# Ledger of designs, part 99: designed miniproteins, single chains

Each design is a single chain, and the fold is of that chain. pLDDT is the mean over its residues in the fold that is shown.

## One batch from the design tools (miniprotein)

Design m3452
Fold by ESMFold2-Fast:
Structure m3452 (fold): chain A 90 residues (1-90)
Amino acid sequence: EAEEIRQLTQELIDKVKEAGEKYGVPKSVTEGIQTGIAYAGLLAIQGRLEEAKRVLKQMVNSLKAKYEETGDPFYKFAAQLAEELIKWLE
């Protein structure tokens, strides 16, 4: 239901913020990821599940690439949060 998507999306957004603070990541990076998750959640609430999953999969790929480049565990954790939303939408 739309309310469950909204709640999960907000929980994931909050977890990204907490992880960014824990790993010392700039707010611009955390805000970009939060915006992407919020947008995917909005698409899912509108019934646009394939578009929501596409946005999240692109985000996961970008975050995994950043983890390979930097070794920063924040990017791996953020990718896992986006993957959690993808699994819930399946």
Scores: mean pLDDT 88

Design m3453
Fold by ESMFold2-Fast:
Structure m3453 (fold): chain A 64 residues (1-64)
Amino acid sequence: SMAEIEKLKAQIDKINKQIDELTKQLDANKNNKEKRRELAFEIASLTVERMLLYMQIKELEKQM
């Protein structure tokens, strides 16, 4: 449904804001190798979640 697609798009927008904030934290932590690894892992996890949400939207659009 359109309502479900709108909810998924809102979740993607939230993830994009989280990735932006974590990317700023990476820039702030240039000299902390361990913190940078943790932040990179969090960004990677959010990127995968965002990809799955895009796939869900594509599947829903196919059913309309």
Scores: mean pLDDT 88

Design m3454
Fold by ESMFold2-Fast:
Structure m3454 (fold): chain A 86 residues (1-86)
Amino acid sequence: SDEIVKEIQIRGMSQEALRKVKSGDLDGAAQTLNGMAEEFGVDHPIIVETMRQIARMLTDSQFDQLISKLSPDVARKMRQIRRELE
């Protein structure tokens, strides 16, 4: 179904964003996160969980670098998540 296809797509994009962060490709990670938010909405549970995982992986400096590359709505959500994680 369309719902199953979208679920597979968003999970694949989540995995791609996490892989890019692990490889130090913050530009690519930002592009993937922006694309996910544009297509599925910034508050989508998989996107929120992806942002939470990324926030836990990054130093403050790396996080600020990522934030500078995100669209305004994604950057705002990512900052909110980072604050909730400490």
Scores: mean pLDDT 88

Design m3455
Fold by ESMFold2-Fast:
Structure m3455 (fold): chain A 72 residues (1-72)
Amino acid sequence: AAAKIAELRARLDAVVDEGVAAGLSDAEFRARVAAVLAEAYSQLDISDPAVQAAVQAAVDATAARWEAARAA
């Protein structure tokens, strides 16, 4: 689980960096995040509250990084 959460965070970080470089809209960025999350959920036990909390924290951090990168 921890290794898959770390992999998810790395993939989401890459989505932010690529999205900024490509000039993606918010809608396009959210669609890419949703696709990454769908793949992660297929490999994680999302019925575990600790896994749900870790995924939510990764999503929140990704949203904050996206907003900070766009504000620069």
Scores: mean pLDDT 79

Design m3456
Fold by ESMFold2-Fast:
Structure m3456 (fold): chain A 65 residues (1-65)
Amino acid sequence: SMMEKAKAFAIEYAKKLAELVEKHTGEKPELKLEEVGEREIVATIKTSSVELKVVFDLDLLAEAL
C-alpha cells in the first residue's frame, strides 16, 4: 500500500540522516523512531552535540510517492 511505502521511506530516510550525523560529528547517534497516531513518524537523532527531531507526515508522503 502507499502507506506502507510512506512508512518505509520515513524509516530509511531517518537512518540515512543518522548516518550523516555520525559522518559529520564522528559520534554514533541515538536514533529513536516513534509512531504518533496513524499519520506521523517522529525520528529523534541525538549525539552529545546535536539533537534533530524530524516529523514525517505519512499521508503527505503517501500522496507524494
Scores: mean pLDDT 84

Design m3457
Fold by ESMFold2-Fast:
Structure m3457 (fold): chain A 100 residues (1-100)
Amino acid sequence: SADEGVLAALKELIDYLKEVLEKIKTASEEEQKKLFDETVFKLKIFVDKFKEYAPKKYDDLVKELEKLLEELEKAKTVDEFQAIVKEIIKLLEEKAKELS
């Protein structure tokens, strides 16, 4: 079903974001910048694909993700970045539980 595809995509993104949070703990300033840019890029691609292919019942999830992505792009510190990524993970995990 479409919901099975969505659930799989949510789980993949959750795993990726958790890996980013682990990597950033030991990252140099240069590595942190690369992780910031890569994470923002990956989230933009995810949101764009979700807007194109996901059923309309996920529109509220898309809107909340777009809002958090805007906040992530404005993050000035590693602590701010980590806090927003944790909020995104929580949102995605709550949605994944509804679909399980």
Scores: mean pLDDT 86

Design m3458
Fold by ESMFold2-Fast:
Structure m3458 (fold): chain A 87 residues (1-87)
Amino acid sequence: SAEEELREKIREEAGRKLGELFDEAMARLRATPGLSTAERNARFAAIVAVMAETQRRIDELIAKGASLEEVEEVVREAGRRLAEILA
């Protein structure tokens, strides 16, 4: 159906953007000097937790028939949370 096709397109776009955010966050973490192994591991764990929670929220929104705009807001929030972890 057109609704199923739209949901799949939203899921694919969200997945692509989340993948880009993860790759960027990991690159920034690798480029950050002066972190101990423990601090680096803690930031990595925090990044993974944000990604996992964001994916769950996106899946729930798509299941409820949420708009692309609602899903994009969740992706933007993930980007902000990742920036805070990497500050």
Scores: mean pLDDT 88

Design m3459
Fold by ESMFold2-Fast:
Structure m3459 (fold): chain A 105 residues (1-105)
Amino acid sequence: MRPLSRDEVVDVLEGIRELLKQLLEEAKKTKDPAIFDRMVDLAEGAADLLEEYARQHNDPRLLEIARKIRELVEKARASTDFDEQLKLMEEILKLLDEAIRYLRS
């Protein structure tokens, strides 16, 4: 596998963030569980990407952010309350904002 560049990771994470924001607003309106499943897949993809980049660059900060995202995804999967699931997705969006800001610095 080739090394991941910072710019490539930032671009992908920004795309995931914008799509998650759009899906979150749609889920709030429709209460559609299929939208939630898509949000979970995107959040897992972001965590996988952050973890891989962090391992390649020995970055403990990004590893911790990826771990927190995974923990929130597992809590969301375990929840039977749709509003709680959406709240956890809002927390994941905040962690993505933190990761993007950190990578841009």
Scores: mean pLDDT 87

Design m3460
Fold by ESMFold2-Fast:
Structure m3460 (fold): chain A 77 residues (1-77)
Amino acid sequence: MELSEEELKLGLEAEARLLPEARALAEELVAAGASPKEAIAIAMIEMAERAARELEEGAPRLAEALRRRAEELRAAL
């Protein structure tokens, strides 16, 4: 799968916004009693799903790849 320059730019911008939120979610889950491994997996799933929603209009192929990645991570839990 090859990304266009526009798709790559949108993906990088979404990652820059969502990584701090994913980190905060993982830290909250650990504080609530989740294992670090489970907390990270849940935060990564949430990040991928949020990024997919943001990218649906501008980068639909990347959004689809992120939705598949979220399903893979969920299946691995």
Scores: mean pLDDT 79

Design m3461
Fold by ESMFold2-Fast:
Structure m3461 (fold): chain A 89 residues (1-89)
Amino acid sequence: NKESLIKKVAEIIDEAIKASRSEEVRRILREMKASVEVYLSEGNYELAKEVVEELTEEAIEVARKLNDEETVEAVEKAKEEILKLIDEA
């Protein structure tokens, strides 16, 4: 069920946004959420995965520069959970 997948992915991203202490990291994750929702709604799972990989890496690099290990861990966990959900769909 595509709608269920989109909802679960959005919830994971929202939790990562909530855990993030940096507005720049939150901005990147909100951009990721918008793009992933569009690609998943179109059935383009490969582009959705690509966006998740690219934007989570960008968010992790920003968090590392800020020495925010908690945000790094939260984003890495979200990345793993989202990619697993898309692969299982």
Scores: mean pLDDT 89

Design m3462
Fold by ESMFold2-Fast:
Structure m3462 (fold): chain A 69 residues (1-69)
Amino acid sequence: MEMERKLRPIVDRALEELGVPDEHREEIREEAVRFTLAFLEGFGIPYSEKMAEPLVRLAIELTLRALEA
């Protein structure tokens, strides 16, 4: 839960920078958090903003593509 709070500002910033439509932001935010946490936990990688940022951006791009398919 504390990890989710640290990810929220990173996800919100990435959503704005990538120009994600407001109608998709809630769904994409949830998926980006889930993906990033699963990746870090799966590989035993300690949380850092430097590691989280590229994972968040990748998750946003993949989720947006899936929603527009």
Scores: mean pLDDT 79

Design m3463
Fold by ESMFold2-Fast:
Structure m3463 (fold): chain A 81 residues (1-81)
Amino acid sequence: MSLKALSDEQKRAVVLEAYRLLGLPEPSEELLDEAVAAIDASAYGDATALLPVLGREPAMRRFTAAEVHAALERALARVTA
């Protein structure tokens, strides 16, 4: 499912749920705004569009790109259930 098809509230909810699944505290409003912008600017609107934005966060450095991607896919499934 394309993230671009979601509302801005749902796009933010996917990032929040991914952080929750990874056991991280809630991200800043600035990061959520950057994540929404990255989804909207992406060609495909898939979870890979978020990897460069989330990879900047120091807390995300403990996870592999594959682990972050898996958390985003699971978060998307939960938000769109």
Scores: mean pLDDT 81

Design m3464
Fold by ESMFold2-Fast:
Structure m3464 (fold): chain A 93 residues (1-93)
Amino acid sequence: SLGDVPEELRELYLEIEIAVGIVELIMGVEKISEEEAIEKLNKEMRTLALLGLAAERIRRVKGFEAELEFLREVSKLPFEEWEPLAEEALAKY
């Protein structure tokens, strides 16, 4: 739950959850794939959605603590570095 997320990551966690929710909504309404839905987003929302999907995949494979550690490390980097790191995590896991 959100209450289990460290306070310093809470805003980022909410932003990526919202972005993933928008992807799921587009998929459901338009009956398209996740990849196609992501392509419909602007750059900022696409970055957050990819980060959220990467975080969810890390959680499923390595657990919640690994997800939080990934998000903490990404949050220290310039925004322009987030999308490549999310894509790397999605390819790896």
Scores: mean pLDDT 88

Design m3465
Fold by ESMFold2-Fast:
Structure m3465 (fold): chain A 87 residues (1-87)
Amino acid sequence: DAVKLALEGAEHAAAAMFFESQGRDDDAARHRRLSVRYREQARKLSPLAAQAGDLLVRAFEAYAQGKREEARRLAERALELLAEALA
């Protein structure tokens, strides 16, 4: 399912950021590659689900940079696209 793939892609991006914060660079790199792979598989099934996954990754990055308002807007847009992809 495209939504599941997009969410797994976003989860791997979050995991990559966590491992990077722990100095576990090889684990971080592996999870970054998995994030890209899952989101590309989602894109083949549903461009909307893939866009949602991409926006969630951007929301995580914005949050980590202290850009809380930007992170919130990106996450809200991602949830809207996920709802559309499930319809």
Scores: mean pLDDT 89

Design m3466
Fold by ESMFold2-Fast:
Structure m3466 (fold): chain A 100 residues (1-100)
Amino acid sequence: MTVREAVALGLAGLINYEVKDKEKRKELLKFIEELTGVKISEDIKLNPALGGGLLLAASTSPEGADEFVRFQVALIRQEPVEVLKEEIERLLRAVDALKD
């Protein structure tokens, strides 16, 4: 598993756990797939390995850690899909998980 795969799958699992709206989850997962190039199952579940991989990847830099906190706050607040997309893109850029 690459760092890009660990981050993409970890974010997808966290979104499926926290986001209650099915259409919102589907749109966010598709957005992560488009930005990372990583294939994501709509039924992906957060597990300790994916959660740990995401946390480790985000914690490798101050920028990654800051953007991960911003993403988590936006998720907990149930922010609109547009806000969550902005936070996801910032996090993916900070941890170098965007596709070439």
Scores: mean pLDDT 81

Design m3467
Fold by ESMFold2-Fast:
Structure m3467 (fold): chain A 79 residues (1-79)
Amino acid sequence: SLTEEEIELIDKKILENYRKDLGMSEEQLKKLKEIRERKREIQKKLKENPDDEEVRKKAAEELEKLDEEEEKIAEEAKA
């Protein structure tokens, strides 16, 4: 499994590739950074609260929403 630091490095590399390959705008890159940072925060909360069912439910809902937002931004960049 990947550490939080490893995930952050992967996220940075993905964003750099989007910048170079797709010509993604600074605004789009900022939104992607915020989304990926929020995903990392949620994963950290899950690791810190493994027995909390409410945290798990809220995390699942928020991650799904963040995945949809990321997908929309990536699709716009391809256009």
Scores: mean pLDDT 76

Design m3468
Fold by ESMFold2-Fast:
Structure m3468 (fold): chain A 68 residues (1-68)
Amino acid sequence: TAGQHLAEAARALLNGDFETADKHIEAAKKEMPDEELARALRVIANYLEDQGKTEAAEYARKKADELA
C-alpha cells in the first residue's frame, strides 16, 4: 500500500538510506495523487528534522516540492 511505502521511505531516510527511500517514494507515487504524497513527505520531513536528521528532512522537502 501507499502507506506501507511511506513508512518504509521514512525509515530509510531516518537511517540515511536515500536510495531505498527513493524507491519507496516512487512506489507510493504510483498509488496516490502528487499533492497527497507531497503533504505526506512534508510530515515525514518535520519528523526527521525533530530527530536531528537535517539532510534527510531537506531531501524529503525537496521531493515534496517537486510534486506540489
Scores: mean pLDDT 87

Design m3469
Fold by ESMFold2-Fast:
Structure m3469 (fold): chain A 82 residues (1-82)
Amino acid sequence: SNLEKIEKIIDTIEKNFIDVLKRMLEKGRISPEEAKKIVENTYKNLKELVDKYVSDPQKKAELLKRIEEIKNKALKFIEEME
């Protein structure tokens, strides 16, 4: 189902996203400013996926909350590396 696919995407991002950002920042491949932009774009894209494909209001609210928590954790991580 679309819901199951979206949950797997969010699970994968939640598990790996900060580690990917950390590796890119430590190698000097991106700046903290560029990392924040990646976080904001990822948040926007995930929110649009949930809004478009998740029809259950309770599950939609749960996934949107998780996406916001991922964004907030990633932004905090980037700020703490500055």
Scores: mean pLDDT 87

Design m3470
Fold by ESMFold2-Fast:
Structure m3470 (fold): chain A 93 residues (1-93)
Amino acid sequence: SLSLEEKVKKAKEIVEKNFPEEKRERLVKAAEKIITILYETETYVSAAKLAEVLSKEIKVSQSEVSRILNLLYEEGLLEKKVVNGVTLYKVKL
């Protein structure tokens, strides 16, 4: 599997390709922190919980976090499951 460094690099590239220039700097930083948190915790986390943690340091909405998570999932970096109508994400190791 990919290292943390390689997963972070890939997440940054995905965000750069999928968001407009005016949002890229802050959302690239958000994607890096998302991958790092999920890699370190090795557990399933919601977009709402990630947005709560990230919004302390980065201007980011829950909808932006959800979109990043879905993009990372589509590119094979994350696993997902739905529990009681809530989508949860975990890093693929």
Scores: mean pLDDT 88

Design m3471
Fold by ESMFold2-Fast:
Structure m3471 (fold): chain A 69 residues (1-69)
Amino acid sequence: MEELERFWELVTTEPFSLEKVEELGRKAGLSEEQIKAATEAIEEHLKRHNGLLPSREEFIESVERLLAE
């Protein structure tokens, strides 16, 4: 399983909390850069979509764009 998909599974299985995003990211095997991008992607979606989490595909696309080089 890809680390971002594993992270998203953990985030959607447990009650959502931004405070746990870093802990769940490390547990899923994400790098610190991926955790930062994941946190930013989730925060932006929550802010723009009245507290709704992104879909798995939207989340992964957002993280990949933030990490793109």
Scores: mean pLDDT 75

Design m3472
Fold by ESMFold2-Fast:
Structure m3472 (fold): chain A 69 residues (1-69)
Amino acid sequence: SNDDKAGNLIKKATDLYIQSKKTGDPKLYEKAIKLATEAAKLMGIKDPKEAEEMGKSMIKTVVTHRKLQ
């Protein structure tokens, strides 16, 4: 399903985001945001700017959950 695909993309995006923070590599950050934006679009966000912001929000949620567990 689109939700399953979006979930997998957000997990990959979050891993890349964490690596970008550790290394400071802007290419990893750009790839993370691209995958998260694709996930938001699969979840029905049609506007590109809203999809990017939703993608960033989803990464933040996953990072927060990983820090709590």
Scores: mean pLDDT 84

Design m3473
Fold by ESMFold2-Fast:
Structure m3473 (fold): chain A 62 residues (1-62)
Amino acid sequence: KADEIYEELVKKGREEAERALKALSPEQGRFEATRIMTKYSVEAFEKKKEIEDLENKLKELE
């Protein structure tokens, strides 16, 4: 489930980056796409880590 949420956020970032690449000039689109991808990747990573930490606590409780 953590992987599913991670993949969904990464996919959203990719879709927004693709739109920026098509709407803006090649140079501006590339910069904006990189920024969007980085933002969503960080968010996805943090959310995945939070879920994994909760799963580890549950596993310790048996």
Scores: mean pLDDT 74

Design m3474
Fold by ESMFold2-Fast:
Structure m3474 (fold): chain A 127 residues (1-127)
Amino acid sequence: DLNSERIRAALALLGLTFQKLVENNSDKEELKKFLRKLLDLALEFGILSEEEVEELLEKAEKSDVNELIQLIVELMSRMQDKLIERGVSDEELEAIRDRSAQIALDLGTLTPEEVEELRAKIEKALA
């Protein structure tokens, strides 16, 4: 439906960032940096509690690269499902899009030009 499509669009930059990290054979530390930023986003938007964030960080420390990839996939799916379940405002969708874009920039997975092009596409999808 339109709400689910808008939520997927707002999270699209996170999905692309993760795909780029996997395609580039990023090491455990780069995957952990992405996970930490993803957890910060989930905490900020009330998707996860502080206790759930701590549990996931403990799992990440014990995980190899393949286990981290699986953990990130599961976390991203859980975040999408939680946002769809509780619903989100247009302001929250824009904030999630903007924070997702900043994560891509901070990790260097996308250029500033690529981020702006993707932001424009996401903004059209959110309208």
Scores: mean pLDDT 82

Design m3475
Fold by ESMFold2-Fast:
Structure m3475 (fold): chain A 68 residues (1-68)
Amino acid sequence: SRKDQIIAQIKALLQQMMQHALQQYPDLDEAALQQQIDRMIAYLSTLSVSQLETLLAKLQEMYQEELA
């Protein structure tokens, strides 16, 4: 479904952001971060498509700002 596709995009972006953070801060607990992502993805399944699209756009903007 469209909802599942957007959730998959958010998950992929969160994974990319986590890997970027781990490269900058190697003392971060990767397992703890992964557990937080997994909990967030479970929560995202309760949101509407519109809410998920808004969240994805905000995450993309934050990640692009971090890369600049």
Scores: mean pLDDT 82

Design m3476
Fold by ESMFold2-Fast:
Structure m3476 (fold): chain A 67 residues (1-67)
Amino acid sequence: SLVDRVIAELRRLARGKETVTVVQLREALRAVGVPEEVADEIVRRALRLGPEVTLEQARAILEEVLA
């Protein structure tokens, strides 16, 4: 799924950490080919949690927006 592809890219960018920055989240979304309008909504939701999100929080947001 598109969600699983984004999570795989986030795990690569996280380098073993359980958190990612919103900058890394945007990079992963672009790398996977998520349209900028959709990526902007995902990043906006993540920013409400803070400048970093857990991979679990990122998955929840991705499932809400992309599912």
Scores: mean pLDDT 87

Design m3477
Fold by ESMFold2-Fast:
Structure m3477 (fold): chain A 70 residues (1-70)
Amino acid sequence: MDARLEAAKRLLEALLAHSEGGTVPLEHAVNVLAGARLFAGLSREEIEAVVREAAASLGLVVDDETVSKP
């Protein structure tokens, strides 16, 4: 799912660039992507998996609630 992974990566980069303290709520990123046509038909858990994969490929730290710069 290269197009979805790239969309998630671009979203995380944009959200982190505009976040105070370099942290983004994981649920916020999932909610934004859940509204996108490219992610229509995926469960929230499937969208979260794509967000986590995008974060890992960008070298970001992911926990149960947030995505952060290391």
Scores: mean pLDDT 81

Design m3478
Fold by ESMFold2-Fast:
Structure m3478 (fold): chain A 89 residues (1-89)
Amino acid sequence: ERERLVEEGLRLLEEALRLAGQNGADPEKVLEIARKGLELLAEAGEPELLREKGEEFIETLSRVAPEEVIEELRKILEESLRRAEELEE
């Protein structure tokens, strides 16, 4: 189950990056997909992995996405990290 949550979460982050790189991409849709990906990674209960992959994702996305999306994702990552810490023990 946890490996599947990690795989699905990472897949959604990759999908968000692909969508953000498209002309006319809806920033709200990018944010929604990225949020779901980060939430799945949090549910896996691996905070170190979530921090590493989440930070890498946000840095990459910051090159193509609006500042408002990046600020919101930073907040989502912080909340997701708290959730992952709770689940890790």
Scores: mean pLDDT 82

Design m3479
Fold by ESMFold2-Fast:
Structure m3479 (fold): chain A 60 residues (1-60)
Amino acid sequence: SRREALSRAGAALEAVIRGEMSEEEAIEHLRKLGLDDLAEILEREGAVAALQRVLDELSA
């Protein structure tokens, strides 16, 4: 489901913020999850902005 994909995306974005995963690895992971919109946000605006979008969608 999209909610499950968003949960996995959040974990990957947190790993980027902690320095445990590269931005490039996270972009590829997000695209494999079908979250191309979040991958574009990560590439353009960074991991914190992408994580905020995930949290906003999960709380809607």
Scores: mean pLDDT 84

Design m3480
Fold by ESMFold2-Fast:
Structure m3480 (fold): chain A 76 residues (1-76)
Amino acid sequence: KSKTFTPDTVIDEAWKELTGRPPKVGDKLLLSTISFGEWRSAVVTLEESDFGKKIGDIASPHIGPVPHSITVTVVD
């Protein structure tokens, strides 16, 4: 499943909307945004330190700053 969120959305909230459960260590997500007319994306594996963080803060080390929106896709 996939859904677009604001970068300020907390991962716990987004994951419940996507999967019906809270996130757990080892969960994978594809993060995608558009920047300068180009799609940027990365697959991220969630760690304990990611819980309670904003999606934009999780994404920024991988795909750069997320100004307005980010698409989150659940990966196996």
Scores: mean pLDDT 79

Design m3481
Fold by ESMFold2-Fast:
Order: sequence, then C-alpha cells, then structure tokens
Structure m3481 (fold): chain A 83 residues (1-83)
Amino acid sequence: MTREYVASPADLAAVTAEAVDDVVKNPQTVRIRTPSAAQAREMLVSVVTAGIKAYGEVKEVRFEGTDAEVTVEASPEKLAAAA
C-alpha cells in the first residue's frame, strides 16, 4: 500500500509523526510532498530511521526536488538481526 503525505511548515512535525507511526505499524511505501527540499529531506530521514529500527531494512529511498518516497519492507529475519 502507498500512502501520500502533504506537509506545510506549520504541520511538518505532525505529518512527520503520522508518517512514522504508519510505517512502523505497516511496512509500506510512503510518499512525501513538502514546500521545500529541506523539509522533504527532514521527513525522509525520520521515516527511514523509523523503518530501519522497526524492520531492519528500507528497500528503496527516492528523493526528487520537494518530493520523497520510501519503501519499507518487513522481514522477521532482518528485524531479529537489526536491533
């Protein structure tokens, strides 16, 4: 499943927290759109970090201008290896 998140500067922290919570609950592709590349990068880092901690691996990370996409895949084997 792919979920899309659109963040404004005022909502960046709340939208980031929602995307992190969603990816931790279910391995999925997250698409992020923000007003600036810096904000997209900040959200991307948070989602990638959460995915790695929860599932041990992030399959694909794509960053293009103000848009970012992360695909998180679950593996019980990799989760056991990654703390």
Scores: mean pLDDT 70

Design m3482
Fold by ESMFold2-Fast:
Structure m3482 (fold): chain A 88 residues (1-88)
Amino acid sequence: MITLDEALEMAIKAAEGTPEERKKLFDEIVEQADKASEEERDFLLAVFYGATKGVEEAIKVAELARQDPKKARAYGAIGRVLYKKEKE
């Protein structure tokens, strides 16, 4: 099971990296998420979304997502859309 701290570290590295590095780290996050439950997957992607806004916001989003699984799913979906848009 991936920890919140490990997910935050990976997501911050993705947010600060080049588009190529971001894709690689995102693929690593998705691989870790695929080994987890659906709820944990949504949580990991929510943390990724938060990290794209910086460390302070990543912590806030992670805390909110941890308290509410519906928010985890919503933030995770936003994270996927933002990554896809940057990839275009």
Scores: mean pLDDT 66

Design m3483
Fold by ESMFold2-Fast:
Structure m3483 (fold): chain A 87 residues (1-87)
Amino acid sequence: MPSLETVKLALGSEVRYIGTHEVSDEELEHFKEKVEELLKQHPEHAKELAEYIIERLREAAAKSTNPKAKEALEEMLEWMEKKLKEL
């Protein structure tokens, strides 16, 4: 199994990519599916992973200069905050 640290680094990298590129709705949906699968695979760390993703999304949204990328990050942030409340 990948370490929790390795999972966090991979997720942080994908959030940074969303913040610096215009991603399609399909790519955003794929990222959401990947996050849901990771949370299911790591139930003991699900809350920690969700909180980590939320912090990375907030940081990326604050630093993003692309309006479409920022909108995508804010959509993901709202979705993740709802997920965290369900955990």
Scores: mean pLDDT 81

Design m3484
Fold by ESMFold2-Fast:
Structure m3484 (fold): chain A 85 residues (1-85)
Amino acid sequence: NREELIERVYENRGHNFESDIEYTGAESVYEAIEIVADELYERDPELAEKYLRALAGEKVEFSEEEYERILDLTAELYRELLERK
């Protein structure tokens, strides 16, 4: 489930989300990951889950199109989060 994926992302790559505290207005790295995950799931739930599974250290296979799509989605997400500030 989403909560378990977020916990695994935090354990595997939490340090990569320290800057996301500033972008999200979160109080912790864990909360920042949760906010980013929720926003990605709203945009593309299937790709969001696959991306979070990869961040959690699971073996997932991305097509070139899926990889490009997730990069575009994350770029849009961080732009929007900055604009909300």
Scores: mean pLDDT 76

Design m3485
Fold by ESMFold2-Fast:
Structure m3485 (fold): chain A 92 residues (1-92)
Amino acid sequence: EQEEKELEEGIKEVGKLFGFDTEENYKLLLEAVRELRRLAERGEVTAEEMREMVARLVRELLELAGEDTSSLTDEELLELLRARQAEIAAAL
């Protein structure tokens, strides 16, 4: 219960940052984060596989925000996310 509430709160915070306010968007994010956590907890994934999963999550988040990610590499997606996070931190 507590872990699921913390996960949901984290997703809501990310949703606010990128303008995701629909129930559908939050469900998609929740499922992606749950999958990443399961893989991490098992300790069976490599750093490269984790990077791929993070890139997939970032791609989904940007697509939900209305951005076209089809031409972006995993590295470019992570760089774009960092830029967005830096802008938000500067606004605080």
Scores: mean pLDDT 59

Design m3486
Fold by ESMFold2-Fast:
Structure m3486 (fold): chain A 89 residues (1-89)
Amino acid sequence: MEEEIREWLRILEEEVGPTIQLIIGEVSGVPEAERERIEAEAAKLSEEAREAGRRVAELQRKGFEDPSLQEEQAKAILEIARRVAERRR
């Protein structure tokens, strides 16, 4: 189970990682040059992958604002990762 979860997250990062970093980078203060690279990479992703990335970023933001939502956030992110991994297979 844990190995499967790690594989799902790895696939998610490969497919939607740039989109996730672009959205949360605005809050974390990512350097402008790094942000430009992430934006260029995210633009090449499919609309479905970009939507999944936005959903994950929203869940991460909510978890940081409200710690009581961390468990719900983690479960939702894992479900998104599982779906992305299934599409790739």
Scores: mean pLDDT 62

